# Ledger of designs, part 88: designed miniproteins, single chains, continued (2)

Each design is a single chain, and the fold is of that chain. pLDDT is the mean over its residues in the fold that is shown.

## One batch from the design tools (miniprotein)

Design m7063
Fold by ESMFold2-Fast:
Structure m7063 (fold): chain A 85 residues (1-85)
Amino acid sequence: AEQEALLARAEAGDAEAIVRGLELRKETVEEKSTDPKIKEAVVAALDRAAAAFRAAGGDLAAMQAADDAILAELKEEVEKIRAEA
């Protein structure tokens, strides 16, 4: 219910709804992740995305660009952690 309402608002460009969705994902990662290094990397990426989305102030193109950049960095960081393990 909350996730569906947040998705509808996010599709309408509500930056706070997008940030709230990221906060819920962060809580799930913090609660359920078993690898502390991957958990830390994902949480940091979600925090960066939330900050970028708030700064974009409803500019969906800027939000998408920030999300793409943060996801690319996160993929590289996770692969590095897994390679070092």
Scores: mean pLDDT 71

Design m7064
Fold by ESMFold2-Fast:
Structure m7064 (fold): chain A 88 residues (1-88)
Amino acid sequence: DAAAVAAFRARLDAYMAQLRALLEQLRNGSIEDQMAALQALLDQMRADFQAFLASASPAVQAQMQALYRARMRELYDLLGEWYREKLA
């Protein structure tokens, strides 16, 4: 339903904000510490996404999957830029 999609969107937006905040906090940290923190956040996002899908109807699942794919493209872009900065 619309409420489930809205809750999912809000959770994705919250994770994106957490990711950006984490990257800012870790800008001067070691690459190892940064990778561990990023992996933990990504694992949490993945688990939450699976939980949302498990409770949703097929139509709502399709909307959630579309939103997730769009956010993952944005996230991969952001992580790619961050990783290049850390290795340069």
Scores: mean pLDDT 76

Design m7065
Fold by ESMFold2-Fast:
Structure m7065 (fold): chain A 64 residues (1-64)
Amino acid sequence: MKTLKPGESVKVKKGDKIKVINESDVPTALVDAETGEVYAILEPGEEKIVTAPKDGTFVLEPVA
């Protein structure tokens, strides 16, 4: 299983399970790097497992 932390990006295939960990002190969003589509929002200290809905590159970014 791939692990993604704030500021990181990962290339995925549909059906990949990604462990997303927000180690920051601000909310972060899991977004498609190409389209900007938001798949999940994580509060500070939150962890989630997300199944990739499509192939692509996902990034975990601070919420502005």
Scores: mean pLDDT 81

Design m7066
Fold by ESMFold2-Fast:
Structure m7066 (fold): chain A 74 residues (1-74)
Amino acid sequence: SREELERELRELMERLRELARRAEEQGNFKLADNLRAQVELLETYLAERLSPASLRRLREDTEIAVERYEKELE
């Protein structure tokens, strides 16, 4: 459902915020800024009422990116 996709995207946004904090702690300020920019963009998309298909694609792409960043920042 739309509500489920939006919930999942909000959970991914919280993970991105945590990754931004971790990147900053490691001195990677450019990555921290990029991660915060991604959160701001996702907030904009959630406000714009994207189609369910667009939300699903956004959720899938964001999940892949988050998992990659989590491995990089271990």
Scores: mean pLDDT 87

Design m7067
Fold by ESMFold2-Fast:
Structure m7067 (fold): chain A 85 residues (1-85)
Amino acid sequence: KKEEVDKLIDEAIEAAKAGAPRDTLISILNKIKEVVKKMDIPEDVKENALQAIDGAIELVRRTDNRDEIIKAINALKTFIDAAFK
């Protein structure tokens, strides 16, 4: 459900702020993907959410800039909140 997705996104933001390793952040983002895949939501909403999560994972993989990582995960939260309305 959306509440589980919101909780995992908040966990990712908190982990990023705490300086968690890249693999930890990617692990949390992959958990968000698994929850979204199991949700009974329209296919277009699901595809858009999964694409946004994949974008965040690729950014985390390619940058050591903590502020950029935090901004990307916060942008993902805003996108998910809009997509699930």
Scores: mean pLDDT 82

Design m7068
Fold by ESMFold2-Fast:
Structure m7068 (fold): chain A 90 residues (1-90)
Amino acid sequence: MKYKVTITDENGNPIKGAKLKVYPGGKEAITDENGTAELELPVGSPVLLEVYKDGKLIAKGTFIATDKPQTVELEGENGKKYTAKLEPLE
């Protein structure tokens, strides 16, 4: 299923120009000026999302993608939290 994925920091600021990697499969996308990218994810199976900025892994999280909108917390360095908002497109 295709998803609109928006990455924000703890204060709700969009993370722009970040590379998203998804496992299984290693699919990649880059966030736009709104912190948004399109990703295809398997429904009902665990996925790992990694967020890279300036060549550094800044956040990651494991979740199960569903056919409904969801908000996922991503773990960053030194206890920083990031958010991935997933909106199904189909």
Scores: mean pLDDT 83

Design m7069
Fold by ESMFold2-Fast:
Structure m7069 (fold): chain A 77 residues (1-77)
Amino acid sequence: MEELEAAVEARVAALRALLLAAGASEAAAEEVAALIREAARAELVEGDEAKAQELADRALALIEESVSREALAAALA
């Protein structure tokens, strides 16, 4: 469990850094991070795939509202 939680946090940290590099605010990046953590918990701890998908869809929508696809591509380069 601790190892899995560390892996989730590492992925969340990487996504947060990418969003900040793409021009997202710290508040938006942290909200996305919180949604992804909650989605991972719902899937991996609670076994609630429907809840995990709903939270993941909300995170994706917030990413699309916060940064352009072009800004994300530039941050990855």
Scores: mean pLDDT 78

Design m7070
Fold by ESMFold2-Fast:
Structure m7070 (fold): chain A 81 residues (1-81)
Amino acid sequence: SETVSVVTQALRNLGVPEDKIQLVVTYLEKVKLPPGIIPKPHRQRIAELAGVEEEDLMKEVRRILDEEGVEALKEAVEKVT
C-alpha cells in the first residue's frame, strides 16, 4: 500500500534496521490505514516498533508525502476515473 511504502522509506531514511522495518510492515499489513494519513495510536505503535521518536517519523513521512504528493495529486487529476 502507499502508506507502507512511505513509512518504510521514512524509516530507512532515519537509519532504522531492516528487522525493525519488517515488524512495522507486518503491523501495517494487519491494519487498514487511509493513504498518506497515520492516526495517532498507529503512529505511536509504529514509532515504538521501529525504536524511533514519533516526531522524527512523522517529520520524515510528511517530507516524503510533500515531495511525492504533488506528483500523486497531478496524476489523480489527469486520470478522470
Scores: mean pLDDT 70

Design m7071
Fold by ESMFold2-Fast:
Structure m7071 (fold): chain A 65 residues (1-65)
Amino acid sequence: SSGATAAAGMAILDSGGRADPELARRAGEAASKGDVEAAKEYMIEGGASEEDAELGARGALKAAQ
């Protein structure tokens, strides 16, 4: 969902990474499928720390509901 993509993008920005639209989209799509690990990996690739990626993945999952 668009909400999941937005949540993923915000998590990447909050971690000091760059908001890459491709990575945000992939993270949001993974979260919408319930794949937290894939969502975290995309956020980390975008510059998020592991801790920030975990928080962002949880947020994206809630937004995908």
Scores: mean pLDDT 71

Design m7072
Fold by ESMFold2-Fast:
Structure m7072 (fold): chain A 70 residues (1-70)
Amino acid sequence: MPLSPELAEARGRTLQLIVDLIETALRQGRFTPELGERVLELIRRVDDARTVEEALEVEREVERLAREVR
């Protein structure tokens, strides 16, 4: 598992934000099939991230999506 500590940390943080987004959407009755599709795409992008910069780009998209869910 040759991930740098920084990349592993960035990936873990982004995945935690995705979990928090799902929990918030479910709690507020805002979890839609469209949101589920976007979440699945974000998880795939995190898995594909090979640099800290790529992981940070996904983190930004998760933060934007979280604001849309409110």
Scores: mean pLDDT 80

Design m7073
Fold by ESMFold2-Fast:
Structure m7073 (fold): chain A 71 residues (1-71)
Amino acid sequence: ASATLRALFDEGARLAEEARRALEEGDLKTAQEKADQIRALSREAAALGFPRLAAMLEATAEDIERQIAEL
C-alpha cells in the first residue's frame, strides 16, 4: 500500500473522530470545520489518483453535515 494513501486515510479517520466528539458535545462549529477539512483531504486524494479514498472521505464529510442538519 502507498504510504501517502495510508497517511490520508489515517488523517481522515482522525478528523472523523474529532467531528463525532464535537457533535456529542453540541459543538456544531467544530464539527463543520472537521467536515470541511475532510472535504479538503477528499480533493487531495482525488488529485493524487485515489478516487475510492476520495469518495469515502466525501461520504464521511456528507454524513457529518447531515448529522449537524438533524440537530
Scores: mean pLDDT 87

Design m7074
Fold by ESMFold2-Fast:
Structure m7074 (fold): chain A 55 residues (1-55)
Amino acid sequence: EVITLEEFKEYAINVLGLSESLAERLFKLADKDGDGVLTKEEWEALISKSDEPPP
């Protein structure tokens, strides 16, 4: 199961309240394989940390 950038952005913006630019940054950071999708494990790790405020 994988999550595309577009699916992630929709979720991050509408559900988590993140900005589009932050959502894109987090997606790229979590996409360790650079294949343009997130695995379930990468997705779960990302959403757990997405609540941390930026510095």
Scores: mean pLDDT 70

Design m7075
Fold by ESMFold2-Fast:
Structure m7075 (fold): chain A 94 residues (1-94)
Amino acid sequence: MEEEKEKLRQFAEDLGTKLIEAARAYVEKGIGEAGRILQSAVDEARKKLGDEYAPLIREAFLRGAYAASKAKTVEEAEKGARQVTDETLERMLA
């Protein structure tokens, strides 16, 4: 099971990168571009991790989008996305 946890951690970090990218896009370019990135990332994560984790991944991206919508700067949006990513990883490893 340790190797499975390591793969989940690596995958959560990759998803975190996409979540941060979407948060930046939300602040810089608006909801249309962010939504496109989020939808693509959720679909790919679902295919790789399976349906078991899909609800947690979707919730994480929605929470990240809300954090970005309240951020005044790109840096604040990235920080919020990172926090959501870390919380999601903890839930996936529980």
Scores: mean pLDDT 70

Design m7076
Fold by ESMFold2-Fast:
Structure m7076 (fold): chain A 81 residues (1-81)
Amino acid sequence: MVEFTVDEKERKFIMTIDGKKYTFDSFGDLLKGLRDKGLIIYDPEKQKYIVKLNGKEHVFPSSEEASDYVLQWIEKEGKKV
């Protein structure tokens, strides 16, 4: 399971995967972390981006749409501290 927390005081993003916490100084660093963990994947055969969050896969035609989806998901489901 993947959970997001926004530290509003420190202006940092926190991602928790299977009980491990990862802290990022920017949204761009968070997106890189998601790609490094295989949670954002590019399918070259279909030319699509796949976002895997909480056991669900969401498919997008562009990296921009995939990034916007992650941002919206953090705004709706993410915790603020």
Scores: mean pLDDT 79

Design m7077
Fold by ESMFold2-Fast:
Structure m7077 (fold): chain A 87 residues (1-87)
Amino acid sequence: SVVEEMKKKIEEVYEKLLKEKDKEKSKKLVYEFIKEAIKKIREEKNEENQEKIADLMVEFVEKVVEEKILSKEEATEIATEAEEEVE
């Protein structure tokens, strides 16, 4: 399912983030993930699945902030930039 694919993607990105020591590379990983998640939401035809993907994206961003990988301000800025870049 699309939701299961997104959960696996979150685990992969989170594992990369935990190993990453470069702040700019961490920002890039978060940016790319948010951008992909937004694209998947827009491509999804089922409203329940759209909401589940959106919830997973929010939970991922909150986890990144909670673990101090990014600040709340940095995460908000990156999320805004990712949304603007999605066609």
Scores: mean pLDDT 83

Design m7078
Fold by ESMFold2-Fast:
Structure m7078 (fold): chain A 116 residues (1-116)
Amino acid sequence: MEEVPVKPGDELTLRLAVTVPESTDVEKAQRIAREAAEKLAKEFEDKLGLKVTSEVTVTKHPGSTTATAAVAIRQNGRLVALVTSKPASSIEQAVRDAVEGALKKLEELYKKYLEE
């Protein structure tokens, strides 16, 4: 899906999706993901001056031994940014990698946003 530029004035939706091994404590995974998503949404709000709504999904993958995390930023249903972690041995590592990638993407989006 092709990424589009951020438009002034319209709100963003930030979704943190985590895929986890079948043996994972879903409540713990949801807590880690929600805390990270809320913090990341605030970073985007503070940097861009736009309202950001955060959403979290946790999905168990049959036969998976690793966790992966993806951050998708949308505006009016269109994809603004997508960052995916590499497979990791822990939820904490996958979420951290996705968040770090999203923060790097925020700096790129901010530069483009200032040029409009």
Scores: mean pLDDT 82

Design m7079
Fold by ESMFold2-Fast:
Structure m7079 (fold): chain A 85 residues (1-85)
Amino acid sequence: MKKKREELKEEMIKLAVESGEMTREEVEEMLESMSEEELERGFESYEYNKRLLKWAEKKGLSEEELRSLSREEWEKMVKEVREEE
């Protein structure tokens, strides 16, 4: 579905910009450089990240704490989520 892909791209751009790591233009350039297969994998990763954020919220982690997590802490959370399901 063309509309669903555009909506997911916009959500990914907004998330990356809100994280403060990339500008909207940088995210758009990255997405435009990706192959169709890479984009599909990116969407799957984004959906997984949304699921991970819901899991963290259920564990009582605030949005502020989530934004302050290091790469290593995020990797630990991802591993635990994957090990459960």
Scores: mean pLDDT 67

Design m7080
Fold by ESMFold2-Fast:
Structure m7080 (fold): chain A 66 residues (1-66)
Amino acid sequence: QAKFTKEQANEFVQQLVPEARSLLSQDSVTGKWVLMVATKEPLTPEQLQQLREAFPEAKVEQVVLF
């Protein structure tokens, strides 16, 4: 189980990418956490690395909105 709360994940994402929306969910079958980050522009490699380092127990997925 992840060592962070949904609130902590959302705060970190908003500090890193102020206009991003985040959704933290848990896979009902595997119990693994998934952090989905929705942005209008693709995240930079540096931003993706910071998210993965902050949430190593979660799978970080990016969704680019048009």
Scores: mean pLDDT 72

Design m7081
Fold by ESMFold2-Fast:
Structure m7081 (fold): chain A 73 residues (1-73)
Amino acid sequence: LEEELFEIAKKEGLSDKEAKELAKKYAERMEQQFKELSEAMQPSPGVAEQLRKLLEEEAKREAREEARKKAEE
């Protein structure tokens, strides 16, 4: 996930340093969200797998939008 987020940020025009910071930020946020939701909902293994996949896709979407905004500023 972190490597994929880095590539997304680089593609949107951020520097290596900015892209690494953004990728780490969103990867850590996604892991924290997954942990909190898993604790609150206690999902079945199948649901937990689907939840993780949805959170990864959401992190990629949010990272792309933030990277684009930063590149345009």
Scores: mean pLDDT 79

Design m7082
Fold by ESMFold2-Fast:
Structure m7082 (fold): chain A 88 residues (1-88)
Amino acid sequence: LLEEAIAEADRAADALVAGDLDTARRHAERALELLSRLPEPEREKGLAYMSYRLSSAYATVARKRGDEELARRYEELARKYLEKYKEL
């Protein structure tokens, strides 16, 4: 269950980097559906992982567009969520 939610979050992030926003949204919605069915603390852990993956993907997209400032902000956000995931 948590592993399936993580896999969907990974697919959402990959689609976002590829520029396929509709596919990214569908996988993100599926990840959230799966996470909503989990008890705590697994739900919080999965949400932290998803936030890490999506923030990392947004940083990559910003960097591709030449927006170094926005890329750094998303990289910092991704790092914070990854630390939260590791602590949960």
Scores: mean pLDDT 86

Design m7083
Fold by ESMFold2-Fast:
Structure m7083 (fold): chain A 92 residues (1-92)
Amino acid sequence: SLDSKKFEAEVLIALAAMTVSLIRKALPKIESINPEVAEEVKRLIDEAQRKIDEAVKALKEGNYDEALRLSQEALNIALEASRKVDEAIKAS
């Protein structure tokens, strides 16, 4: 249903935003360990944030299919950034 798609998009936006926020807090530490990985991670979280912003706009416009798609993309990008952070920490 449209209500379930709206709810799922809202949850995924919240998860993506939380993940991006946590990674931003970790960036100074990652930059001290591996500046190249920090630059890649920064690019990924900037992309995830753009997708979050687009998903929020789609939600406000009542475009729940687009909001769900964009929120899924945002979370996938944020999780990729999180994986790179985890790998950099474990390699240090």
Scores: mean pLDDT 90

Design m7084
Fold by ESMFold2-Fast:
Structure m7084 (fold): chain A 70 residues (1-70)
Amino acid sequence: MEEDLRIVEEALERLTEELLAAMRAQGASEEFLEEARRQMEEEKRRALEALSKDPELAREAAAASREYLA
């Protein structure tokens, strides 16, 4: 379980950085990027909390996360 949540967190962190980099490349302001990061961090926290209560869903999310990170 914890290993599954760890890999999902790693994938979400990578996705967050990729999205922020894309927004910056499109000319987003630093203020906008800070707010976007805050919102994505809150969504990540809520997603990980939900997955921590559903081992089957966490396992499926981890499998998808491993594919994304490969």
Scores: mean pLDDT 83

Design m7085
Fold by ESMFold2-Fast:
Structure m7085 (fold): chain A 82 residues (1-82)
Amino acid sequence: MSPEQLEADGRTTIDAIVEMLEELGVPEETVRRIRELGEQLRKQGKVDSLEAALLEMAVMIALGESAEEIAERVERILEKAL
């Protein structure tokens, strides 16, 4: 992918993660921290890590996990990828 394409894909993935967390009722402060971690990974070109976090979130939502558990898991995945 071109650098422009990779950057756009990373932004789209971060926006999807944030939107899903907001819909689940995750606190704004937690959503902000996750967005900041996602932006750091995007700047490093680690789009695969962002996609992995989004997929894990989708699975946890499908399994009926709590908003708190989903947020903690996503934050953990992103922190470990840094």
Scores: mean pLDDT 80

Design m7086
Fold by ESMFold2-Fast:
Structure m7086 (fold): chain A 85 residues (1-85)
Amino acid sequence: SMDDLRQEVREKLLSLGFPEDEANYLANIAVEATYAYQKGQYGGGDLLLDELRKIILSRGKELGVPEEEALKLFREIEELLEKVA
């Protein structure tokens, strides 16, 4: 479900040290990207997913998250989205 997707993405971000408000915000972007794909709005979904990736990498770096761990997290988010979309 979308609520399960949101919760799983949130928990993964929290586990890497993202603040709760930021984890909630980013999890909502992942859910919105999934809704876009379900509605056939592939360009909109791709744009949201690209912005999510950029924020995870840039903010992760600021929080001291290794780039490899941030990229792994983003891949796990993509896999979760594909299961629901």
Scores: mean pLDDT 88

Design m7087
Fold by ESMFold2-Fast:
Structure m7087 (fold): chain A 90 residues (1-90)
Amino acid sequence: MEKEVFTAKVEREKAVQKASEIALAGAKAAIDGASGKEVVKVVKEKVEEYEKEGGDQEIKVEVITTDDSVTVTVSVDGEVIASATAPVAK
């Protein structure tokens, strides 16, 4: 089991939308045949994209990879606001 953590500041009113888009991008990459390592890269690139837009609301993005699945979880102040799980290619 591998765990990667990213943080970014996004616009508060768009935090839930951006969190959902990050989680879905990771899950879609896994469904499209990406390895756990490639899913981490996709999520990292989305987080960096949204951090460049700026804002004052910190989001925490966790990517957890197991032998069978990847889970992308986004939280604000310890509360999970978006999560997606998808199988990884074997």
Scores: mean pLDDT 82

Design m7088
Fold by ESMFold2-Fast:
Formats: structure tokens, C-alpha cells, sequence
Structure m7088 (fold): chain A 56 residues (1-56)
């Protein structure tokens, strides 16, 4: 889940989202990342795909 993301994986996910959205992603934890994505209207499946991308 998002709680098992390393700082490097979180940074990778943030860079991807920032490149696509043009918006700065707040926070430093996987939980904060998930909260941001939910606030943008993303589904759980879309959020899970971003987490899996970060772990790859």
C-alpha cells in the first residue's frame, strides 16, 4: 500500500504527477500522496496504478 513506499518511490510518483498535472504535489508520505490524488478525483484503481509505477 502507500505506507510501504520509500522516500525515493514517493519522489518518483510526485515527479510523474507534477509533470502530467503541472501542479506541485504536497506532502512527504504515501498517505499524503493518496489524499492529494483523491482530492483531484482519481479512482482507487488509478491511485493503485500510480503506486505500482512508483514501486517499479
Amino acid sequence: GPEDLTPEQIARAKRFIEAVSGEEVPGNTGAELVAYLRSRGMTQEQIDAIIEFAKS
Scores: mean pLDDT 79

Design m7089
Fold by ESMFold2-Fast:
Structure m7089 (fold): chain A 100 residues (1-100)
Amino acid sequence: KIEEGKKLVDEVSKKAQTDPEFRKAVEKAIEELKKSLVEHDGVPEEDAENIMKIILEGFLNADSAEELAEKVSKESPLGLTKEQALNIAYEVASKAKELL
C-alpha cells in the first residue's frame, strides 16, 4: 500500500541525512536506477539524470516522504504525478536497503 511505501521512504531519508552508510547506499541505488530508466524504460539520459538529482536532493533535504514526492513531482522535467514520484522514491529506498 502507499502508506507502507511512504514509511520506507521516510525511514531511509531520515537515516541518509544522519548516517554516511545510508547516504552511500542511496547514492548507489540512484545510480543503478538511473541506468535502468535509460536502458530498460527508454527515458532520455538527460531527463533520467535530472530526475535522479531531484530525488537525491529530496532524500537529503526533505522532512518527509510527502515533501520528497511533492518536490520530485513539481521539479521533474517529465511532469510526474506525486504518486509516480513516490513510486520512484520507494524503488530507491528499497534498493538502498538491499545494498546495506
Scores: mean pLDDT 78

Design m7090
Fold by ESMFold2-Fast:
Structure m7090 (fold): chain A 85 residues (1-85)
Amino acid sequence: EEKILTPEEAKELLEEAKEAKEIMLKKIEAGEVTEEDIEGVEKALKALKEKLEWYKKKGVDEEVIEAIEEAIKLLEEVIEEMKKK
C-alpha cells in the first residue's frame, strides 16, 4: 500500500529537504554535527533514492520525479559538507 506523492506533496518534501540542509549547514559551521546527524541524513537520502527508483519504474509524473531528484541533490550536498570536516 504505497501512496504516490502528488506534485504538491513532492514540493513539500523538497522544502523539507531545503530546511534540513539549512539546519545541517548551521550545525557544520558551529562544529555541532553528531554521528546521529550524519546517520539521519544518510538514512533520509537512502529512502529518497529507493523512492525515486520505484517512482521511475511506475512512470510517476515528471514534476514529482524532478522534486525528489532535487531533494536528493540537496541532501547529497549536506553529506559532502559533513564529510569535509
Scores: mean pLDDT 80

Design m7091
Fold by ESMFold2-Fast:
Structure m7091 (fold): chain A 94 residues (1-94)
Amino acid sequence: SEKEKLEEEFDKLVEEMEKILREALSKGLISLEHYMELAELLGQIKRAVKAGDIETALKYLEQLKEKVETIPDEEVKKRLLEIIEKMEEIIKKL
């Protein structure tokens, strides 16, 4: 179904974000504290999407975006913001 395809695309974006965050942490481009905060917010978004709670998912996505904007590495920040934009588009279609 269309919904199943959107959920699969969303899961792939989550995997891509997790990979970028792990790589950024390993290279010292983000702090452990920032990594943990971003990972927790991403987990909350994933749980809300799985529950079909679109309003809550968008709320946590906005919080994730605000935290990503504080990342000092411009390339990491840009890559994460691009994924967040794609996540928002998918969540709004669910």
Scores: mean pLDDT 89

Design m7092
Fold by ESMFold2-Fast:
Structure m7092 (fold): chain A 96 residues (1-96)
Amino acid sequence: EEERYRQVLLDRGYPKELAELAARIVSLAREGATPEQLVEFAKANTDDPREVLGAALEALVLAETDKPLSYALQLIRGKTAEEIARELVRLVEEVR
């Protein structure tokens, strides 16, 4: 499952380190992590938590929905790391 999210981002040209961290964030969200826990995990592993949480949301949209990348980018645009984490958790619950 985590490998699927990682591969989606790699296929889109994302750096390996970003893809691996973003895929782990999606996995944690699917395991029931809260938005606050996802933000703290991101902050512990990167100096740009917003970038990694955005990539996680993109991976989830591309792997689990029929929606285009533009849908994910609209959910990320102008939002904080905390807001992106809340959108990620909401979307995980919708695709369960």
Scores: mean pLDDT 85

Design m7093
Fold by ESMFold2-Fast:
Structure m7093 (fold): chain A 92 residues (1-92)
Amino acid sequence: MSPAVREVRALVDRLIAEETDERVRNALAGFEAVLLDIVEEQEKRGLPFVAHLPSDSPVGKEVGEVVTEDDLVALARAVARVIREEFAKRQA
């Protein structure tokens, strides 16, 4: 695993540990699992991690349309923020 992927794992695990809403925790865990599956599949093919996001999505607007390994921590932070904001709206 690359240093960036290890940093993302550590970040998401910390965010899950700090979260009190089970639905937010489950969404964060699901995001981590999907991201790690994508990274592992690309590594098996000998390819660097590259993902394309819709520029009009909340995450794509914050991180950009093209996400590389260097952007993974920013991607994880943006996804966590969007998840928290969406669940907060349901409580308001």
Scores: mean pLDDT 75

Design m7094
Fold by ESMFold2-Fast:
Structure m7094 (fold): chain A 62 residues (1-62)
Amino acid sequence: VEAAEALRQGRYEEALEIALKNLKEGKFDSIGVYALALRGLEGLPAEEVRRKVQEIVDEIKK
């Protein structure tokens, strides 16, 4: 919710930080917010954003 609010306001760096913290805590509902925030900051294509998000999720699960 807090990460989604930051994303809605265009605060991509804050949204990314909150979403990543939630993912590290096992709250995988934040994966979508993380992907959107990363896309907003880096201007990456959707396919590349999806790949980077998957890499982070896989690292957290290990």
Scores: mean pLDDT 70

Design m7095
Fold by ESMFold2-Fast:
Structure m7095 (fold): chain A 64 residues (1-64)
Amino acid sequence: SPLQEQAERLRKQIKKLAEESKDPTLQKMVELTEKRLKTLPDSTALDALQNVLRTLEDLIRQSK
């Protein structure tokens, strides 16, 4: 479905940012988020993924 494709793309971006940060805490946060998303409807999962992406971008920007 289009929602599943969007979720996969967002998840890939989030994983890339977490890997680039090389921060074990951020990587753990992403792993826990993935577990939560498995229990949510696709539309709710997309909203959550968007929020996680923005949070990661903000944290990485602040660490520089």
Scores: mean pLDDT 76

Design m7096
Fold by ESMFold2-Fast:
Structure m7096 (fold): chain A 97 residues (1-97)
Amino acid sequence: AVEHLRKAIEEVEKAIEAAKEGDLEKAKEHIEKALEHVKKAMPSVPSELVPKLVSAMLLLVAALISLERGDVEAAIASLEGARELLEEVLKAVEEKE
């Protein structure tokens, strides 16, 4: 779980950077990679943290929709929200050895 959560966060950070640079196709590719890592983390995350992980996935999907509509500000806000939720899940998983 920890490795895939860290990779998901890294991909979200890269998506935010690409979106800020105006490279929407690159931002979309990084969001899709983040979603793949979240899916791979899901089976290994404690059931109590799954709702927070699902909320992060929904924000990543919302970011993709915002980019398709050309709403870069909304996309960045959704990505920052997803990053915060993923970081909270990572901290909770790391505290439970």
Scores: mean pLDDT 85

Design m7097
Fold by ESMFold2-Fast:
Structure m7097 (fold): chain A 83 residues (1-83)
Amino acid sequence: DEIVEYLKSLPEKERKEKVEELQLEAMEFYMKKLGLPEEEVEKGRNDIKLGYEILEERAAKLPEEELKKLAEEIEKKLLEKLK
């Protein structure tokens, strides 16, 4: 909600740039937290969609509690980035 409301407050051009920045930041942070090797993180940096596909496959192996914790950490990280 807070991130979405912030993005809605931005002009269209700035919003698109910020969304791309936040998506890349979230993906990289998530991949690193899951212990993925730097080579896999680099693949995600070059192709964000592929990066999220790798994350989904890895995340499916984690317990629900661990996934919830990671989601909270990512949200906190993104909110900090908006400051």
Scores: mean pLDDT 74

